# Designed miniproteins, single chains, continued (3): the designs that were tried, part 10

Each design is a single chain, and the fold is of that chain. pLDDT is the mean over its residues in the fold that is shown.

## One batch from the design tools (miniprotein)

Design m8316
Fold by ESMFold2-Fast:
Structure m8316 (fold): chain A 104 residues (1-104)
Amino acid sequence: ATTHPAASAKILPPPILLAILKESGATKDEYTVAEIFGHVRRYLEEKKLQRTDVNPGLYDISNTPLGKITGKDVVSLLELFEAVLKYLLEHGKVVSGELTVKPL
């Protein structure tokens, strides 16, 4: 399968995610999945959440809103994005377009 998260679908993020996006410098109310993932990645980098000394490639999100979204204190980038996508599907509102996911 070669499908990507829909670049054209506009989503109104849940308040927890919207707060993360705005803290990373986002000013809009509606975002594509790609924009949300970009802002989440920026948030991780700006907050220095990556564990480089103990578990390279893992992120300590225990004291962030991302910890509430995932239910975990430490996650990989892939695990975090999967949890964010699931949270968007369950709690986000698709304003325009359709959310597409990669089939298994």
Scores: mean pLDDT 72

Design m8317
Fold by ESMFold2-Fast:
Structure m8317 (fold): chain A 58 residues (1-58)
Amino acid sequence: SPEEEIKKLVEERNKKIDEFLAKMKAAQTDAERQAILDEYVKWRDEYTKKLEELIKKK
C-alpha cells in the first residue's frame, strides 16, 4: 500500500539525513560543505517528488 511505501521512504530519509550530517561534520572547507548541501538539496527534491507520486495515487 502507499502507506507502507511512505513508511519505507521515511526510514530511508532518516538514514540519508544521518549520512549527510556525518559528511557535514567531517567537511573542512566551504567547497566541501557546499557540495554536500547541493547533494542534500538534490536528494530532498527527489524525495519530495516520490512522496508526491505516492500521494497522487490516492
Scores: mean pLDDT 80

Design m8318
Fold by ESMFold2-Fast:
Structure m8318 (fold): chain A 80 residues (1-80)
Amino acid sequence: MEELEKRVLELEKEAEKLKDPKVKFEVETLVGMARLLLWTERLLEKHNEPEEKIEKVRERAEEKIEEAEKLIEEAKKKEE
């Protein structure tokens, strides 16, 4: 959980450095989706939902984080 939250914070900082406002918005959207999924994971933990459900939501959050990371890498290559 904490590791994914740290990755989200790093993505927010990297997004601020992006020059293309459209790419920046897309990355910010993915980060927002990841934050929502991480919030959902906390909610499931609070209600003692099955670990399988909690893990699935965490995996979805990781997927959005990885998608945002790839967009940042692609944008950096185009801006060079």
Scores: mean pLDDT 80

Design m8319
Fold by ESMFold2-Fast:
Structure m8319 (fold): chain A 73 residues (1-73)
Amino acid sequence: FEKVKEAYAEALPLLEESARYKEEGDDEKALEYANKALDTVAKKLGLEVPPRAPSWEEAIRTMEKLLKEAYEA
């Protein structure tokens, strides 16, 4: 519970930057920040950091999945 909140809080600024770059059409930076958010979540939850996601949508989806699984545990 507490770890999930902390993981999300630390990832949130990176996720917001990612979303901003996505809106601006800077897909490369959007993907970079999305993968940084994913890395941050995995490390905070004590999980192995997954391989770098090939797309922004995959990075966000994987991050959300990790947060949901940790919350349900």
Scores: mean pLDDT 79

Design m8320
Fold by ESMFold2-Fast:
Structure m8320 (fold): chain A 69 residues (1-69)
Amino acid sequence: EEEERERRLETFKELKPDFIDAIRQIFNAIDKLEEERNPLTPEQRAARQARIDAMVAEAEKNIDKWLEE
C-alpha cells in the first residue's frame, strides 16, 4: 500500500504542471466567454487576470504543501 501511495504521489508530481496549466486554461476560457457577453474595460480585464493568477498561484501553493508533507 505504501508503494501505491508513493506511485500516486509521483504521478501527481509529474502531472502537477499539467493540472495547473489546465486550471489556468479553464479560467481563461470562462473569462473570455464572459468578456464576449459583457465587454470589460482594460482595467477590469487586468483585475480579472490578476484574480485568475492569484487563484492559480494559491492552488499551486496548496498542492506543493500537500506534496511536501
Scores: mean pLDDT 74

Design m8321
Fold by ESMFold2-Fast:
Parts: structure tokens; C-alpha cells; sequence
Structure m8321 (fold): chain A 62 residues (1-62)
């Protein structure tokens, strides 16, 4: 279920294609302990969607 939650959050962010969606997915995964602190910080401080999503994907621990 953890891997499914992570995959779903990432897929939702990709479908939306917005920085806000990528940051929302980061918060969701952070609340479930499914992203590294480094990945979450990088995603939340990212200047654009592609950078945020790449950081989040690299930081997923599910």
C-alpha cells in the first residue's frame, strides 16, 4: 500500500503538471514517511514543476 500511495501521488502530480501539485504530492508523501527529508526539501524549494517532480521521485522510499 505504501508503494501504491507513492505511485498514485507521483502520477497525480504528473497528470496535473503544476508546481503546486508536485508540492502537494510532496506533503502527502512526507506525512506518510514515504520521501526522504532531502528529497522533500529539494521538491518544496524547487523553482519549477520538472525540478520538483524529479526531486520527489528521487526521494521516494516506498
Amino acid sequence: SAAELAARAIAGARAAGSLAAAKAATHELQNHGLVTPEGARAALNAPDFETALAALEAGVVA
Scores: mean pLDDT 85

Design m8322
Fold by ESMFold2-Fast:
Structure m8322 (fold): chain A 94 residues (1-94)
Amino acid sequence: MEKVEELLKRMRELVEKIKKATSQDEIDQLMLEFTRVAAELSRLVEPGSKASAEADRLMAEAYEIYAKKSTDPELQKEYQRMAEAYRRRAEELE
């Protein structure tokens, strides 16, 4: 589905922007956009599909970066837990 490929491409582009982001506000805004794109993708794909697995891998990567760049130790731990959950879910599908 062309729309699914467009959304996955946008998610990859957002992960690269999150990697380059230099302020907490910028990272927070990019993560909000990223989760919105991920939510749109989830409406178009069945859970457990190849596209869903790729989205889960991208979610894991985004939260890993978000955890590392967060200045709040409790939020760092929470984002790391989210990253681990998405990575585990992606691995169960491949």
Scores: mean pLDDT 81

Design m8323
Fold by ESMFold2-Fast:
Structure m8323 (fold): chain A 139 residues (1-139)
Amino acid sequence: EKINSHSKAGGYLNLALFFEELKNYDFAELAYKKAIEIANKDSTISSSEKGFIYLNLGNFYERLGNYDKAIEYYEKAIEILEPENSKLAGLAYFNLGLIYEKLGNLDKAIESYEKAAEILKDKDPEKAAEANKRIARLK
């Protein structure tokens, strides 16, 4: 019954994903940024939905090979999602681990995978096991 700005932010996220599938990365980036702008101004949006938008923007920059921006947006997603012990926080930590491993920052990769395994152990046991395997290879 309140005007739900959540559906507007989510609408721009879906638009961004659509443009990304079309390989229209300029329009995808604009739509992601608009989704975040609306989410940040919307006091009715859940932390889960806001964090999911940040997580998707991190994934977008990772796919573009822009690891600095991917890290920035994954860290923002984690700030929002980790207090809720969200599965999405565990996935953001796992993706940070992959980026740090690719960049050769093994200490940060291990730390990120350890956080992912802790969060995901009950929510996504297969992904937690993958994180633990990666830690074992890097130690």
Scores: mean pLDDT 86

Design m8324
Fold by ESMFold2-Fast:
Structure m8324 (fold): chain A 119 residues (1-119)
Amino acid sequence: MVRVLLAGPESAGVTRLAAELAKLRPDWEIRVASSGEGALALADKYRPDVVLVALEMPGMSGVELIRAIRERFPDARLIGLGAAAEARREELLAAGADAVVGAPLDPERVLATIDEVLA
């Protein structure tokens, strides 16, 4: 079973993306956090295999979240999401991200990236 955590505000489309990914992979467990702090707290209890991070979130920044997850959960795969993540691609990869998916957030393209980082 694959455990996926999506971190970002509802305005970033993470709730819709989570629902679409759940339809494409009904055997995956998918959870959503609306803030960086909430995502980090949930990651500690949930122990996700993959964390998808929208950079524009309240509280801790997406870059800070990526660094914190990489430090605490070195085996988790990290993907930056959206136009802001694509614009800051090199910074995110340096912070510990494994991949970046730019806008628009096509669920099939996101899924292909998750499959690639888990391989």
Scores: mean pLDDT 80

Design m8325
Fold by ESMFold2-Fast:
Structure m8325 (fold): chain A 69 residues (1-69)
Amino acid sequence: GAVEAARELTSEALAQGSTTVPISKAIDALVNQGGLSREAAEEVVRRALQPDGKTVDGLDLIQAVEEHL
């Protein structure tokens, strides 16, 4: 589900030494693996958006998905 997709993205980022995920990668995973509509995925990602406007924090993304469900 969407929570598992967000956790997998976070785990992959951590394995690469990062705590953040690019917006496009997060949206695509939440839609294709998480089963969210694109509109729902965009809303969730927007809530976890970093100040750079380009990435989301993995832990914030997991929380945003859990709060959306």
Scores: mean pLDDT 83

Design m8326
Fold by ESMFold2-Fast:
Structure m8326 (fold): chain A 64 residues (1-64)
Amino acid sequence: VEEAIKEALSKLPPRLAAAVRLLLDGELLTPSDAALQAAGKLVGVSPAAVRRAVEEVRREVERL
């Protein structure tokens, strides 16, 4: 399923893809608000944008 994750990440803007990758490296498909804030702060995007990106990746993986 890592190929599906890579495909989903390729559809995201690079900063959002980086934030989602940080969360996935921690195996967090249901991240806490604190984890979303930390990832967003590291790459310079809002926690809400990170949450939406994680949900997009989850939907792509769940279609398998």
Scores: mean pLDDT 71

Design m8327
Fold by ESMFold2-Fast:
Structure m8327 (fold): chain A 87 residues (1-87)
Amino acid sequence: SEASELFRKAAEALRAGNEEEFRRLGLEAMKLYEEASLEEQLEFIETLVEQARSLAPEAVAEGYSAEEVEAAIEERLAAWRARAEAA
């Protein structure tokens, strides 16, 4: 989906150290996610899992513990799942 593609670009910007572009693209992806069908929302959640896992080594390298990174990923995923289920 377009939301998934925007989030992949956001994750790439974050890896490049561009936090402002990450925030901008992430907000655009969120807007598309909120307007998306359930199928597109589930696809976006799968993209979030993939990108979050790919960013975990970078966060650990920057001084975050693996446990803190995993907790942040799970918290975010729980929020996204709850939102996808909200009618």
Scores: mean pLDDT 65

Design m8328
Fold by ESMFold2-Fast:
Formats: structure tokens, sequence, C-alpha cells
Structure m8328 (fold): chain A 95 residues (1-95)
């Protein structure tokens, strides 16, 4: 259950985030839940159509988790990074 895994990952990282990052993660989790629910409603019983779309939503959520992990590390090191710099670092490390 990708939704349950998303919620578990949300709970594990939430306390390490600042209020702005917490709001961003909460919004992303809400978007992920809504997207999965829409796919289930649009394609009931059609797992072949839903699975790749659900995986795309999951990849978007994982990208935000990676972005937040970079922000946490940068903050601990006393570094300031722009969103563009964070995205560039993610692009270098995503397989």
Amino acid sequence: DLVAEAEERYQKIYSDLDPEEQAELEAALARFRAGVAELEARYPGDEATRAPEELALWQEFLRLLGELAIRIRARREGRTLSREEIQALLDEHQS
C-alpha cells in the first residue's frame, strides 16, 4: 500500500523539518492521497492502467522527500541553498 508507506515516511521525517518544510510535505502527502483516490475512482478494477500512474505519483512524493533531506543536511551544515540548487542536486543523484 503506497499510501500507507507515504504516511510512514511522512511521520518519520516530520519532526526534523521546519514549519515551512512541514507544510510542504503535508501538502505533498495530501496531493498523493488525492491522486491515488482519483485513479481508483477513474479506473476501478483496472490495475494495469492505475499501477504506472500511481508509481508516477509515488516518484513525485519521493522527489520531495529527497529535496527535504538535502535541505535538512544543508541546514545542519549552516548552508543556504536555492530551490534550483536543490533540484540540480536531486537530478545528479536520482537513478
Scores: mean pLDDT 79

Design m8329
Fold by ESMFold2-Fast:
Formats: structure tokens, C-alpha cells, sequence
Structure m8329 (fold): chain A 62 residues (1-62)
């Protein structure tokens, strides 16, 4: 489940990133997300982390 969330976020990142610079910034966000997901014990926490990460990726790729 946590790995599936990460994989989905990575696929989204690859689809929206327009440059190597954006990819590098998104990779930093994904590293932080991986750490937060590892610490998340509830489905609600996992979904909140995923939603926040999606917003951050979209902001970088804006």
C-alpha cells in the first residue's frame, strides 16, 4: 500500500516534470514523502501525505 502510493507518485512526477531541475526538486519531495509514509500508521495519514505530495509536485511542475 505505501509502496503503491510511492510508485503512483513517481509515475505522476515523471509525467509532469518538464526539466531535470524539476525532476531533482520532485525527487527531494519524494524522499521526504517516503520517510513520512514509513512513519504513518493509519490510512488517513497515508492519504493526507499522498495528497500533500501531489500538491507539491504540481507546484514544482507549474
Amino acid sequence: SKQDILDSLRLHARSVAKSEEELKKIEEVLKETEKRLAEATTREEQLRIAQRTMKEIDKIAD
Scores: mean pLDDT 82

Design m8330
Fold by ESMFold2-Fast:
Structure m8330 (fold): chain A 68 residues (1-68)
Amino acid sequence: HMREKLVEKLREKTGIELPPDMPLDEIIAVLKYLVERGAITKEEAIKLVEESDLTPEEKQRIIDAINE
Protein backbone atom coordinates (compact mmCIF):
# COMPACT_ATOMS: atom_id res chain seq x y z
CA HIS A 1 0.00 0.00 0.00
CA MET A 2 1.61 3.31 1.14
CA ARG A 3 5.10 1.78 1.56
CA GLU A 4 5.46 0.61 -2.06
CA LYS A 5 6.88 3.93 -3.37
CA LEU A 6 9.55 4.08 -0.64
CA VAL A 7 10.47 0.39 -1.19
CA GLU A 8 10.78 1.04 -4.96
CA LYS A 9 13.27 3.88 -4.33
CA LEU A 10 15.27 1.70 -1.90
CA ARG A 11 15.37 -1.08 -4.51
CA GLU A 12 16.72 1.42 -7.08
CA LYS A 13 19.45 2.64 -4.68
CA THR A 14 20.54 -0.81 -3.40
CA GLY A 15 19.92 -3.08 -6.41
CA ILE A 16 18.43 -5.56 -3.94
CA GLU A 17 15.11 -7.26 -4.76
CA LEU A 18 12.91 -5.99 -1.91
CA PRO A 19 9.25 -7.05 -1.46
CA PRO A 20 6.84 -4.17 -2.30
CA ASP A 21 4.89 -4.53 0.99
CA MET A 22 7.90 -4.55 3.32
CA PRO A 23 7.17 -4.21 7.07
CA LEU A 24 7.99 -0.83 8.66
CA ASP A 25 10.67 -2.35 10.93
CA GLU A 26 12.47 -3.79 7.87
CA ILE A 27 12.28 -0.41 6.08
CA ILE A 28 13.87 1.17 9.18
CA ALA A 29 16.60 -1.50 9.20
CA VAL A 30 17.39 -0.98 5.48
CA LEU A 31 17.53 2.83 5.83
CA LYS A 32 19.80 2.57 8.91
CA TYR A 33 22.03 0.11 7.02
CA LEU A 34 22.35 2.46 4.01
CA VAL A 35 23.22 5.44 6.27
CA GLU A 36 25.73 3.40 8.33
CA ARG A 37 27.44 2.17 5.13
CA GLY A 38 27.57 5.72 3.70
CA ALA A 39 25.41 4.80 0.68
CA ILE A 40 23.08 7.70 1.56
CA THR A 41 23.25 10.56 4.08
CA LYS A 42 20.84 10.96 7.01
CA GLU A 43 19.41 13.99 5.18
CA GLU A 44 18.77 11.89 2.04
CA ALA A 45 17.13 9.13 4.12
CA ILE A 46 14.85 11.67 5.87
CA LYS A 47 13.93 13.23 2.49
CA LEU A 48 13.02 9.80 1.05
CA VAL A 49 10.74 9.16 4.04
CA GLU A 50 9.14 12.64 3.87
CA GLU A 51 8.49 12.22 0.10
CA SER A 52 6.89 8.78 0.66
CA ASP A 53 3.18 7.95 0.94
CA LEU A 54 3.57 6.78 4.56
CA THR A 55 1.35 8.12 7.37
CA PRO A 56 2.74 11.05 9.45
CA GLU A 57 3.11 8.66 12.42
CA GLU A 58 5.10 6.10 10.37
CA LYS A 59 7.31 8.88 8.91
CA GLN A 60 8.08 10.22 12.41
CA ARG A 61 8.92 6.72 13.70
CA ILE A 62 11.43 6.15 10.87
CA ILE A 63 12.98 9.63 11.22
CA ASP A 64 13.36 9.15 15.00
CA ALA A 65 15.02 5.75 14.40
CA ILE A 66 17.48 7.23 11.84
CA ASN A 67 18.39 10.05 14.29
CA GLU A 68 19.20 7.55 17.08
Scores: mean pLDDT 74

Design m8331
Fold by ESMFold2-Fast:
Structure m8331 (fold): chain A 100 residues (1-100)
Amino acid sequence: APLPGASLEEYFEVDREVVERLKEIFDEINEVYQKYRDGEISPEEAIKKLKELQKKLEEEMEKIIAETRDPRKRAILEQIRRQILSTIERIIKDLEEKAK
C-alpha cells in the first residue's frame, strides 16, 4: 500500500507543533516501507517494525491529547489518531497478505 507523499499539514490541518512531534515517527514509518519496497527487509521484519512504530505513535498521541485543554482540538486530535492508526493497520495487513 502506498504511503501519502503530502505533509500532515496538507492531510489533517494540524498545528505545526503536533506535526513536528509526530514527524520523527512518520519519517521512521516511511523509511521502513521504503526499505521493504527496495527489498532490504522482509515483509515479516517490516510488519514487526511498523507494529513497534504504531505503539510509539499511540503513546505520543496520548501525551499530546493529555496536554490539550481545548475540547474541540482534543476531538480533532482523536480523529487524526484514528485515521493514522487505520492507515498503519492497512499497510500491515497488505504486508501480511504478501508474507503468505
Scores: mean pLDDT 74

Design m8332
Fold by ESMFold2-Fast:
Structure m8332 (fold): chain A 81 residues (1-81)
Amino acid sequence: SAAAEEIRRRFEEAKELIRNDPSLSEEEKEELLRTLERGLEQALAISETDPAAAVLVVDALLHELMKLRPGLRERLLALRA
């Protein structure tokens, strides 16, 4: 579905931002990537029955990551454009 494709794209872009962020330690990158992987699995499962709820889960997860890493906020917001 279009929603599932958009969810996958947003998570892949977020993962690349984390992988390429020189301010994050290797351990911090691993933790954040694991969090994104769990979020992707959850959002895709939800998208099969409720695409709108799946988008809200993605937004909530990305918002939580921005709280933990303020430097990611502007870059994650750019992924919506």
Scores: mean pLDDT 73

Design m8333
Fold by ESMFold2-Fast:
Structure m8333 (fold): chain A 80 residues (1-80)
Amino acid sequence: SPQREAILLTASLSVQVLALRIALKLNAPKEEIDRLVERIRELIAKLKEFMASNDLSAQIRQDVENEIALAEEVLKEAEK
């Protein structure tokens, strides 16, 4: 179902955002940070396209939007 796919994609984004936060706190190599940034950007793009193409419940749409907003804030910190 579109609802299930949105939940799984949002969970994947959440995991990548957590990985980037940990990498930033531990001063991980730039190459690793750059790879995580690219993965997060790709997942945000996929989620935005998925929301545009599918009827999602208000609750799931809000959860997706909240996770994208969190991801975009963390990306701003990582991009230099």
Scores: mean pLDDT 88

Design m8334
Fold by ESMFold2-Fast:
Structure m8334 (fold): chain A 88 residues (1-88)
Amino acid sequence: SHMQAQLRTEYQALVEQALKAIAEDISKGVRLFLEAMKKIQELAPEEREALANEATRRFDQALMEALSKKESEEIENERLKKELEGQA
């Protein structure tokens, strides 16, 4: 079905947007991923589970990387603050 092919394209676009967004804004990435999960309900049942599992696996990895980067940036910021305070 042309409509099912279009829905798959729209779903994949939302997943890719979520993966890109999460690297810069975790909250935005999560919101876009939830929109993708809503969109998947419009796809044929036989495709939903496989596509949802693949997208969730990719998103979990991207989220872990984004959280790790944020933690590293927070540690570096705290170190810079302590260095600045030590100069006073």
Scores: mean pLDDT 82

Design m8335
Fold by ESMFold2-Fast:
Structure m8335 (fold): chain A 101 residues (1-101)
Amino acid sequence: SVEEELKELDEEFEITRKVMEGLSDIEKLDLAIGLIRSYKARDEKEPLSAEVREKIAEKIVELLDGILSEEEKEKLRELIINGDYDSAIELLKKRKEELLK
């Protein structure tokens, strides 16, 4: 059920949040890019519901709090909700490049 998928996502993101506590901002961005790639692959194999995509977007944005601007967070959320995973990945890659300068 969608309710069970949403609960599993909450549990998976709680584990991810704990892993991220030990990471640099660059490593957090790399992990988030990897997560978006994984969800892209899942959505391409079996379409994710809008509610599942919305929760993924909200959780990824929360994980990157303090790294992304409010405008970048809003854009990232919109891109993931719309299934535009490639543009979401590009947004995070651009932020990573700016932090490496």
Scores: mean pLDDT 87

Design m8336
Fold by ESMFold2-Fast:
Structure m8336 (fold): chain A 65 residues (1-65)
Amino acid sequence: SKEKIEEFERELVRIHIERGEVTAEDVLELARKYNLPEALEKAEELVKEKGRLTSREIGEILRSV
């Protein structure tokens, strides 16, 4: 749902602010927590290409949902 996507985004932004970076592990864990299978698939695709995710790539994951 839209509300779950918004909470997912807020948590990713919070992690970025608090730690200075967001890892693929953080995205996968949150995608599972909020039951966002489309975000999970997109994150898995990006992880295969890169070992790290940027805030821009996270935004792309959110747009895929």
Scores: mean pLDDT 72

Design m8337
Fold by ESMFold2-Fast:
Structure m8337 (fold): chain A 62 residues (1-62)
Amino acid sequence: MTPQEWQAMVQAAQKVADKFAPTLEQIRATSPTPQQRHDQRNALGPEVNKEFNKEYEKLMKE
């Protein structure tokens, strides 16, 4: 992995974390049990990966 790839990965991860922070807070606030919170967070996996790849590709394009 190049330094550029590493930097893009870190920045993409931070952008995705910031973007999904309100959604994770909503899950925490509205899901009454730990099991339901776990299931809802797992359901976000594909969407989180999609957004990460999008942000990573955007950063690597430059």
Scores: mean pLDDT 76

Design m8338
Fold by ESMFold2-Fast:
Structure m8338 (fold): chain A 67 residues (1-67)
Amino acid sequence: SADAIDAALVRAYLEDPATFGALSNEQWRALAERLSRARTAEEARAILLSYGFSEAQADLVAEILFR
């Protein structure tokens, strides 16, 4: 759900707040939409890495979304 994606991204913000300053509002919308369509933790991780998230942030978000 959108709420689950928002919660996971807030967790990523707490790991490295600088990541949130690097993305435009349009990039955030595109990221959330792609994450909502991801079928596996591996796909979610790859999407996050492509947007400049660290390995630790990507792993954390993917684990939250695909628990």
Scores: mean pLDDT 78

Design m8339
Fold by ESMFold2-Fast:
Structure m8339 (fold): chain A 98 residues (1-98)
Amino acid sequence: MELIEELAREAGRRMREKAAANDYPMSETMRRVGEALEAGDYERAREIIVERWPEEAVLSPEQVKLAAAGWALLERGEHEELLEELEKRLSEFAEKLE
């Protein structure tokens, strides 16, 4: 089972959906990266990323695939409530220490 490839394709779909639903300054880049990821064309996805962010020129297509899979896992969680609870707990800890 190609879980990492499935997750990378899911990332592509989610990026395209977000680009279509919102007028982000990066929406066109997200759409292009999303299309490449859904096609399994990690070299094209890398080229699009490097064109926008030349500092990312050290990325391999395999690293782009792994990064996309990781992003999809984060997006699956919708951990807004967990982030809010963590922020609350950190604030309580800081207040306790002063």
Scores: mean pLDDT 68

Design m8340
Fold by ESMFold2-Fast:
Formats: sequence, structure tokens, C-alpha cells
Structure m8340 (fold): chain A 73 residues (1-73)
Amino acid sequence: STVTFRVLVELVEEPPTPEDADKVFLRGEVVGSPGADVQKVRDTIVKSFNEEQKKRGPLRASDVQPVPPITIS
């Protein structure tokens, strides 16, 4: 079976607080096929994102790119 995940990412133009101005705020939707472990895929994406931030420091809005669709056979 084939499972396709699509992540839509949106950057917030105005952060909730001034102290968050240098942080990236992500809004996203993860869409999977019926029977897909959507939560596991979401957790993997979040883990990878946090690991990358820890590696290079906090991401700025200008440095963020949309996550491409993920297809699993």
C-alpha cells in the first residue's frame, strides 16, 4: 500500500509576543491516507525540526522553507 503525507506550513507575520519575534511559528496540516499512522509521521517531523534547530540555533522566518510531500510505499 502507498501512504502520502502532505505538510502545509504557514509562518505567522505577527508573533503573539515581542519576545517571540525571532522565533518561527508554524501552522500546519498533515494529511494521510486512511490507515496511515499520521501521529507517528507528525512526531517524526517535529523531532527532526527540533533537532535541526538545536544543531544550528533558532530558525528565522527568512530561513524556513516549506516541507515537501512525503510518500511512503
Scores: mean pLDDT 49

Design m8341
Fold by ESMFold2-Fast:
Structure m8341 (fold): chain A 67 residues (1-67)
Amino acid sequence: MLSEEEARKLLEEVVEKARAAAERLGLDAQYIADRVREAGERAIKEGKDVAEAAERAGLQAYLEQLD
């Protein structure tokens, strides 16, 4: 399993990818980034899969912006 430090680095990578994608789509990149970071931080605290939690939160935030 990833260490907390490695998990946080992975989370920042997911956050930046989500932000870049949101900017390209003309969505609220800061809102999406905040939702991704929040879910990832919770996953780190709970010992869950950080990438899965962060990616799922990003997808939900994208859908909320589109619908």
Scores: mean pLDDT 79

Design m8342
Fold by ESMFold2-Fast:
Structure m8342 (fold): chain A 55 residues (1-55)
Amino acid sequence: SRLQEQIKKAKAMEWLLENEDPSTTAADLSKKFNLSRQTASEILEEFKKIQEHKK
């Protein structure tokens, strides 16, 4: 199941990078990709760090 979880995480990050919606919440990611709230929050934090470093 670790591989399935990694795939979901990768898909969530890919979606965030494509949509760049600043209003996206951990709850939105959790619902859309069937992730835990904790995992969704971690992905959102990583996405924000990537966005900061791109500038």
Scores: mean pLDDT 77

Design m8343
Fold by ESMFold2-Fast:
Structure m8343 (fold): chain A 90 residues (1-90)
Amino acid sequence: VKYDIEELKKKTEELIAKEKDPLVQEAIKLFGEAAIAANEGDAAKAVALLREAARLAIETAVRKGELAEADVPAAEAEAEAYLAALEAKL
């Protein structure tokens, strides 16, 4: 568990360092904060942070032209499925 947090923090920092877009950096940071909250036993906070990170990632992908607006509902549904699976593990 603690090893997973440390690995996730390192991967998060590497992704932030590689990313030029501040909005994507913010989304990556929220993913890291969610992992910390999960390991502190706050499943509700972890899920809320991940939902916000997913929202920012989807919005950024649409603005960059990497995701069509018509595909947003499918992307949101996929994010909610991941969040439900994660909440069940916490």
Scores: mean pLDDT 72

Design m8344
Fold by ESMFold2-Fast:
Structure m8344 (fold): chain A 68 residues (1-68)
Amino acid sequence: SSEEKKKEEVIKRIREAVEESQKQGKSLDETQEELSKIWHENKSELSEEAQEEVEKEALRLYLEWAAA
């Protein structure tokens, strides 16, 4: 579905932002701000269910990076 595709695109952007932040040595706060921008730009194009899935995945990726 179009919603599934948009969800995957947003998750990909979040993953790429986390990876790029790690490569550049950005702080947790800077990474969190970047993820927040991606979220706010895309949340209105996602269903409530897709929004929850993206939020869960973003939190998981962020916590994995923070724990590393």
Scores: mean pLDDT 77

Design m8345
Fold by ESMFold2-Fast:
Structure m8345 (fold): chain A 67 residues (1-67)
Amino acid sequence: MEKELLREAIELADLSEESRALALELIEAGASVEEVIEAVAKLNEDDALALELSYAVVKAIAENKAR
């Protein structure tokens, strides 16, 4: 489920093509949310912040629906 939320966050964050490609590759490799954000931060700190905020939003929506 967290892996799916992270994929939704990537789409929401409107990352650069390079950051998006890296993030998707790491998710497929089984990287944690923290590892993906850290790797993106090394390429582009603004993209990493956008991804972190997008993940927080997607997670909050999912938790609110869980009842």
Scores: mean pLDDT 80

Design m8346
Fold by ESMFold2-Fast:
Structure m8346 (fold): chain A 93 residues (1-93)
Amino acid sequence: MKKASELFEKARKLAEENPEAGKVARQIIDIVREDPENLEKKAEELFKQASPETVRAAAEILRLYAESLRLMGVNLEQADGLEKAAEIAEKIA
């Protein structure tokens, strides 16, 4: 019953340890919410500009956030977008 909050807290800690990764993850979340049609293109451009370490950390943050949404049963379309962005990040890193 508590797993979603635990995943969210883990994502928060990763963003604190890697502020650049947190910033990139936040930008991806905004794209997923506001401009999902351009997610793939914008995500690739964003990840190519960051270091492999930052991209890898951002991918983990995005996967944790997507899983928290799935466990809550809300915004499943956003969870799908976040997982797709994480896969793009892992492919580039």
Scores: mean pLDDT 82

Design m8347
Fold by ESMFold2-Fast:
Structure m8347 (fold): chain A 92 residues (1-92)
Amino acid sequence: MELLRESLRAGIESARELIKEAKELLKIKGLPEDLKKYIQKAIKKGEEAVKKGEEALKNNSGPEELLRANLELGAAITSLAMAISLAKKELS
């Protein structure tokens, strides 16, 4: 079904925006070292999930591969959103 591909494209867009925001936060002075490492780990997982999602779309992957890519992106988006939230709380 087209819904899995649409969901995956939306997830890739969301992850890219969050990765960009997380990278900008890493440039700010005053973040604790542990939080910087956490943000860096979230960015890496986000970039890996985006790559897998793009490959699944490009290769005309079946429903199982599309579902797996969607789940991995969802987890990466959650981790990125949490990292960004923690960074903003620390900076305020």
Scores: mean pLDDT 86

Design m8348
Fold by ESMFold2-Fast:
Structure m8348 (fold): chain A 74 residues (1-74)
Amino acid sequence: MAAEAAAQLRAELAALDAEMAGIPGVTDADIALARAAAERALALMEAAAAGEIDEAEAQRQAQQVVADLAATLA
């Protein structure tokens, strides 16, 4: 469910902050990019949970956000 996915993304965002802070060579800018992508994906899931967009479409767009971040950081 979209609301459950949003809660999971919030938990992952908190875990990501802690993990990235411990990685040598990771900058505040890298953390900011990852956070912005996670917040964008979370907003999509929250919109789906509110019935503003289709849940499957929100999941597809959230996956694209993650793919775009990975391509940017590669």
Scores: mean pLDDT 72

Design m8349
Fold by ESMFold2-Fast:
Structure m8349 (fold): chain A 69 residues (1-69)
Amino acid sequence: NIEKLKEEALKKMEKIFTPKEVEAVRYAFDNGVENTDVEALAEKLGLTPEQVREAIEKGLEIYKEIVDK
């Protein structure tokens, strides 16, 4: 169940990222990371583009870890 795995990854991220950074990762997961305008998303959420990129990269790492093993 992909939705369950996404929520599990997002819950782990809540421990190390702010709510706005977790929101950015949720957006990227729902819309596709490759289709995510990092600069526009950062401006909308009051984050830096670097914060959005780092959060998404860490989110993908956690998601892959959950899916793989």
Scores: mean pLDDT 81

Design m8350
Fold by ESMFold2-Fast:
Structure m8350 (fold): chain A 82 residues (1-82)
Amino acid sequence: SWVEKIKALMDEGKVEEAEKLFNEMLEQGIKPDIEVYTVLMEGFVKQGKINELYLLYAQMLYDGLEPDEKIKEILKEAEKLK
């Protein structure tokens, strides 16, 4: 699945490759679900990419998705890095 591929890349710290795969998903007209957003945001916070995390969060909200408990935890961690 897309989420498993993105998660594997993020777990390896391959953030740029994970972002490329996410963009490929969007270009194919596939709407990312909350799990895809969660694994990308977790990777971004782990790598200190806070600006990219907030842009992705805005995109998630634009797509009509609500943050789950995991995303809320990620956002709390991101605030500590400001």
Scores: mean pLDDT 82

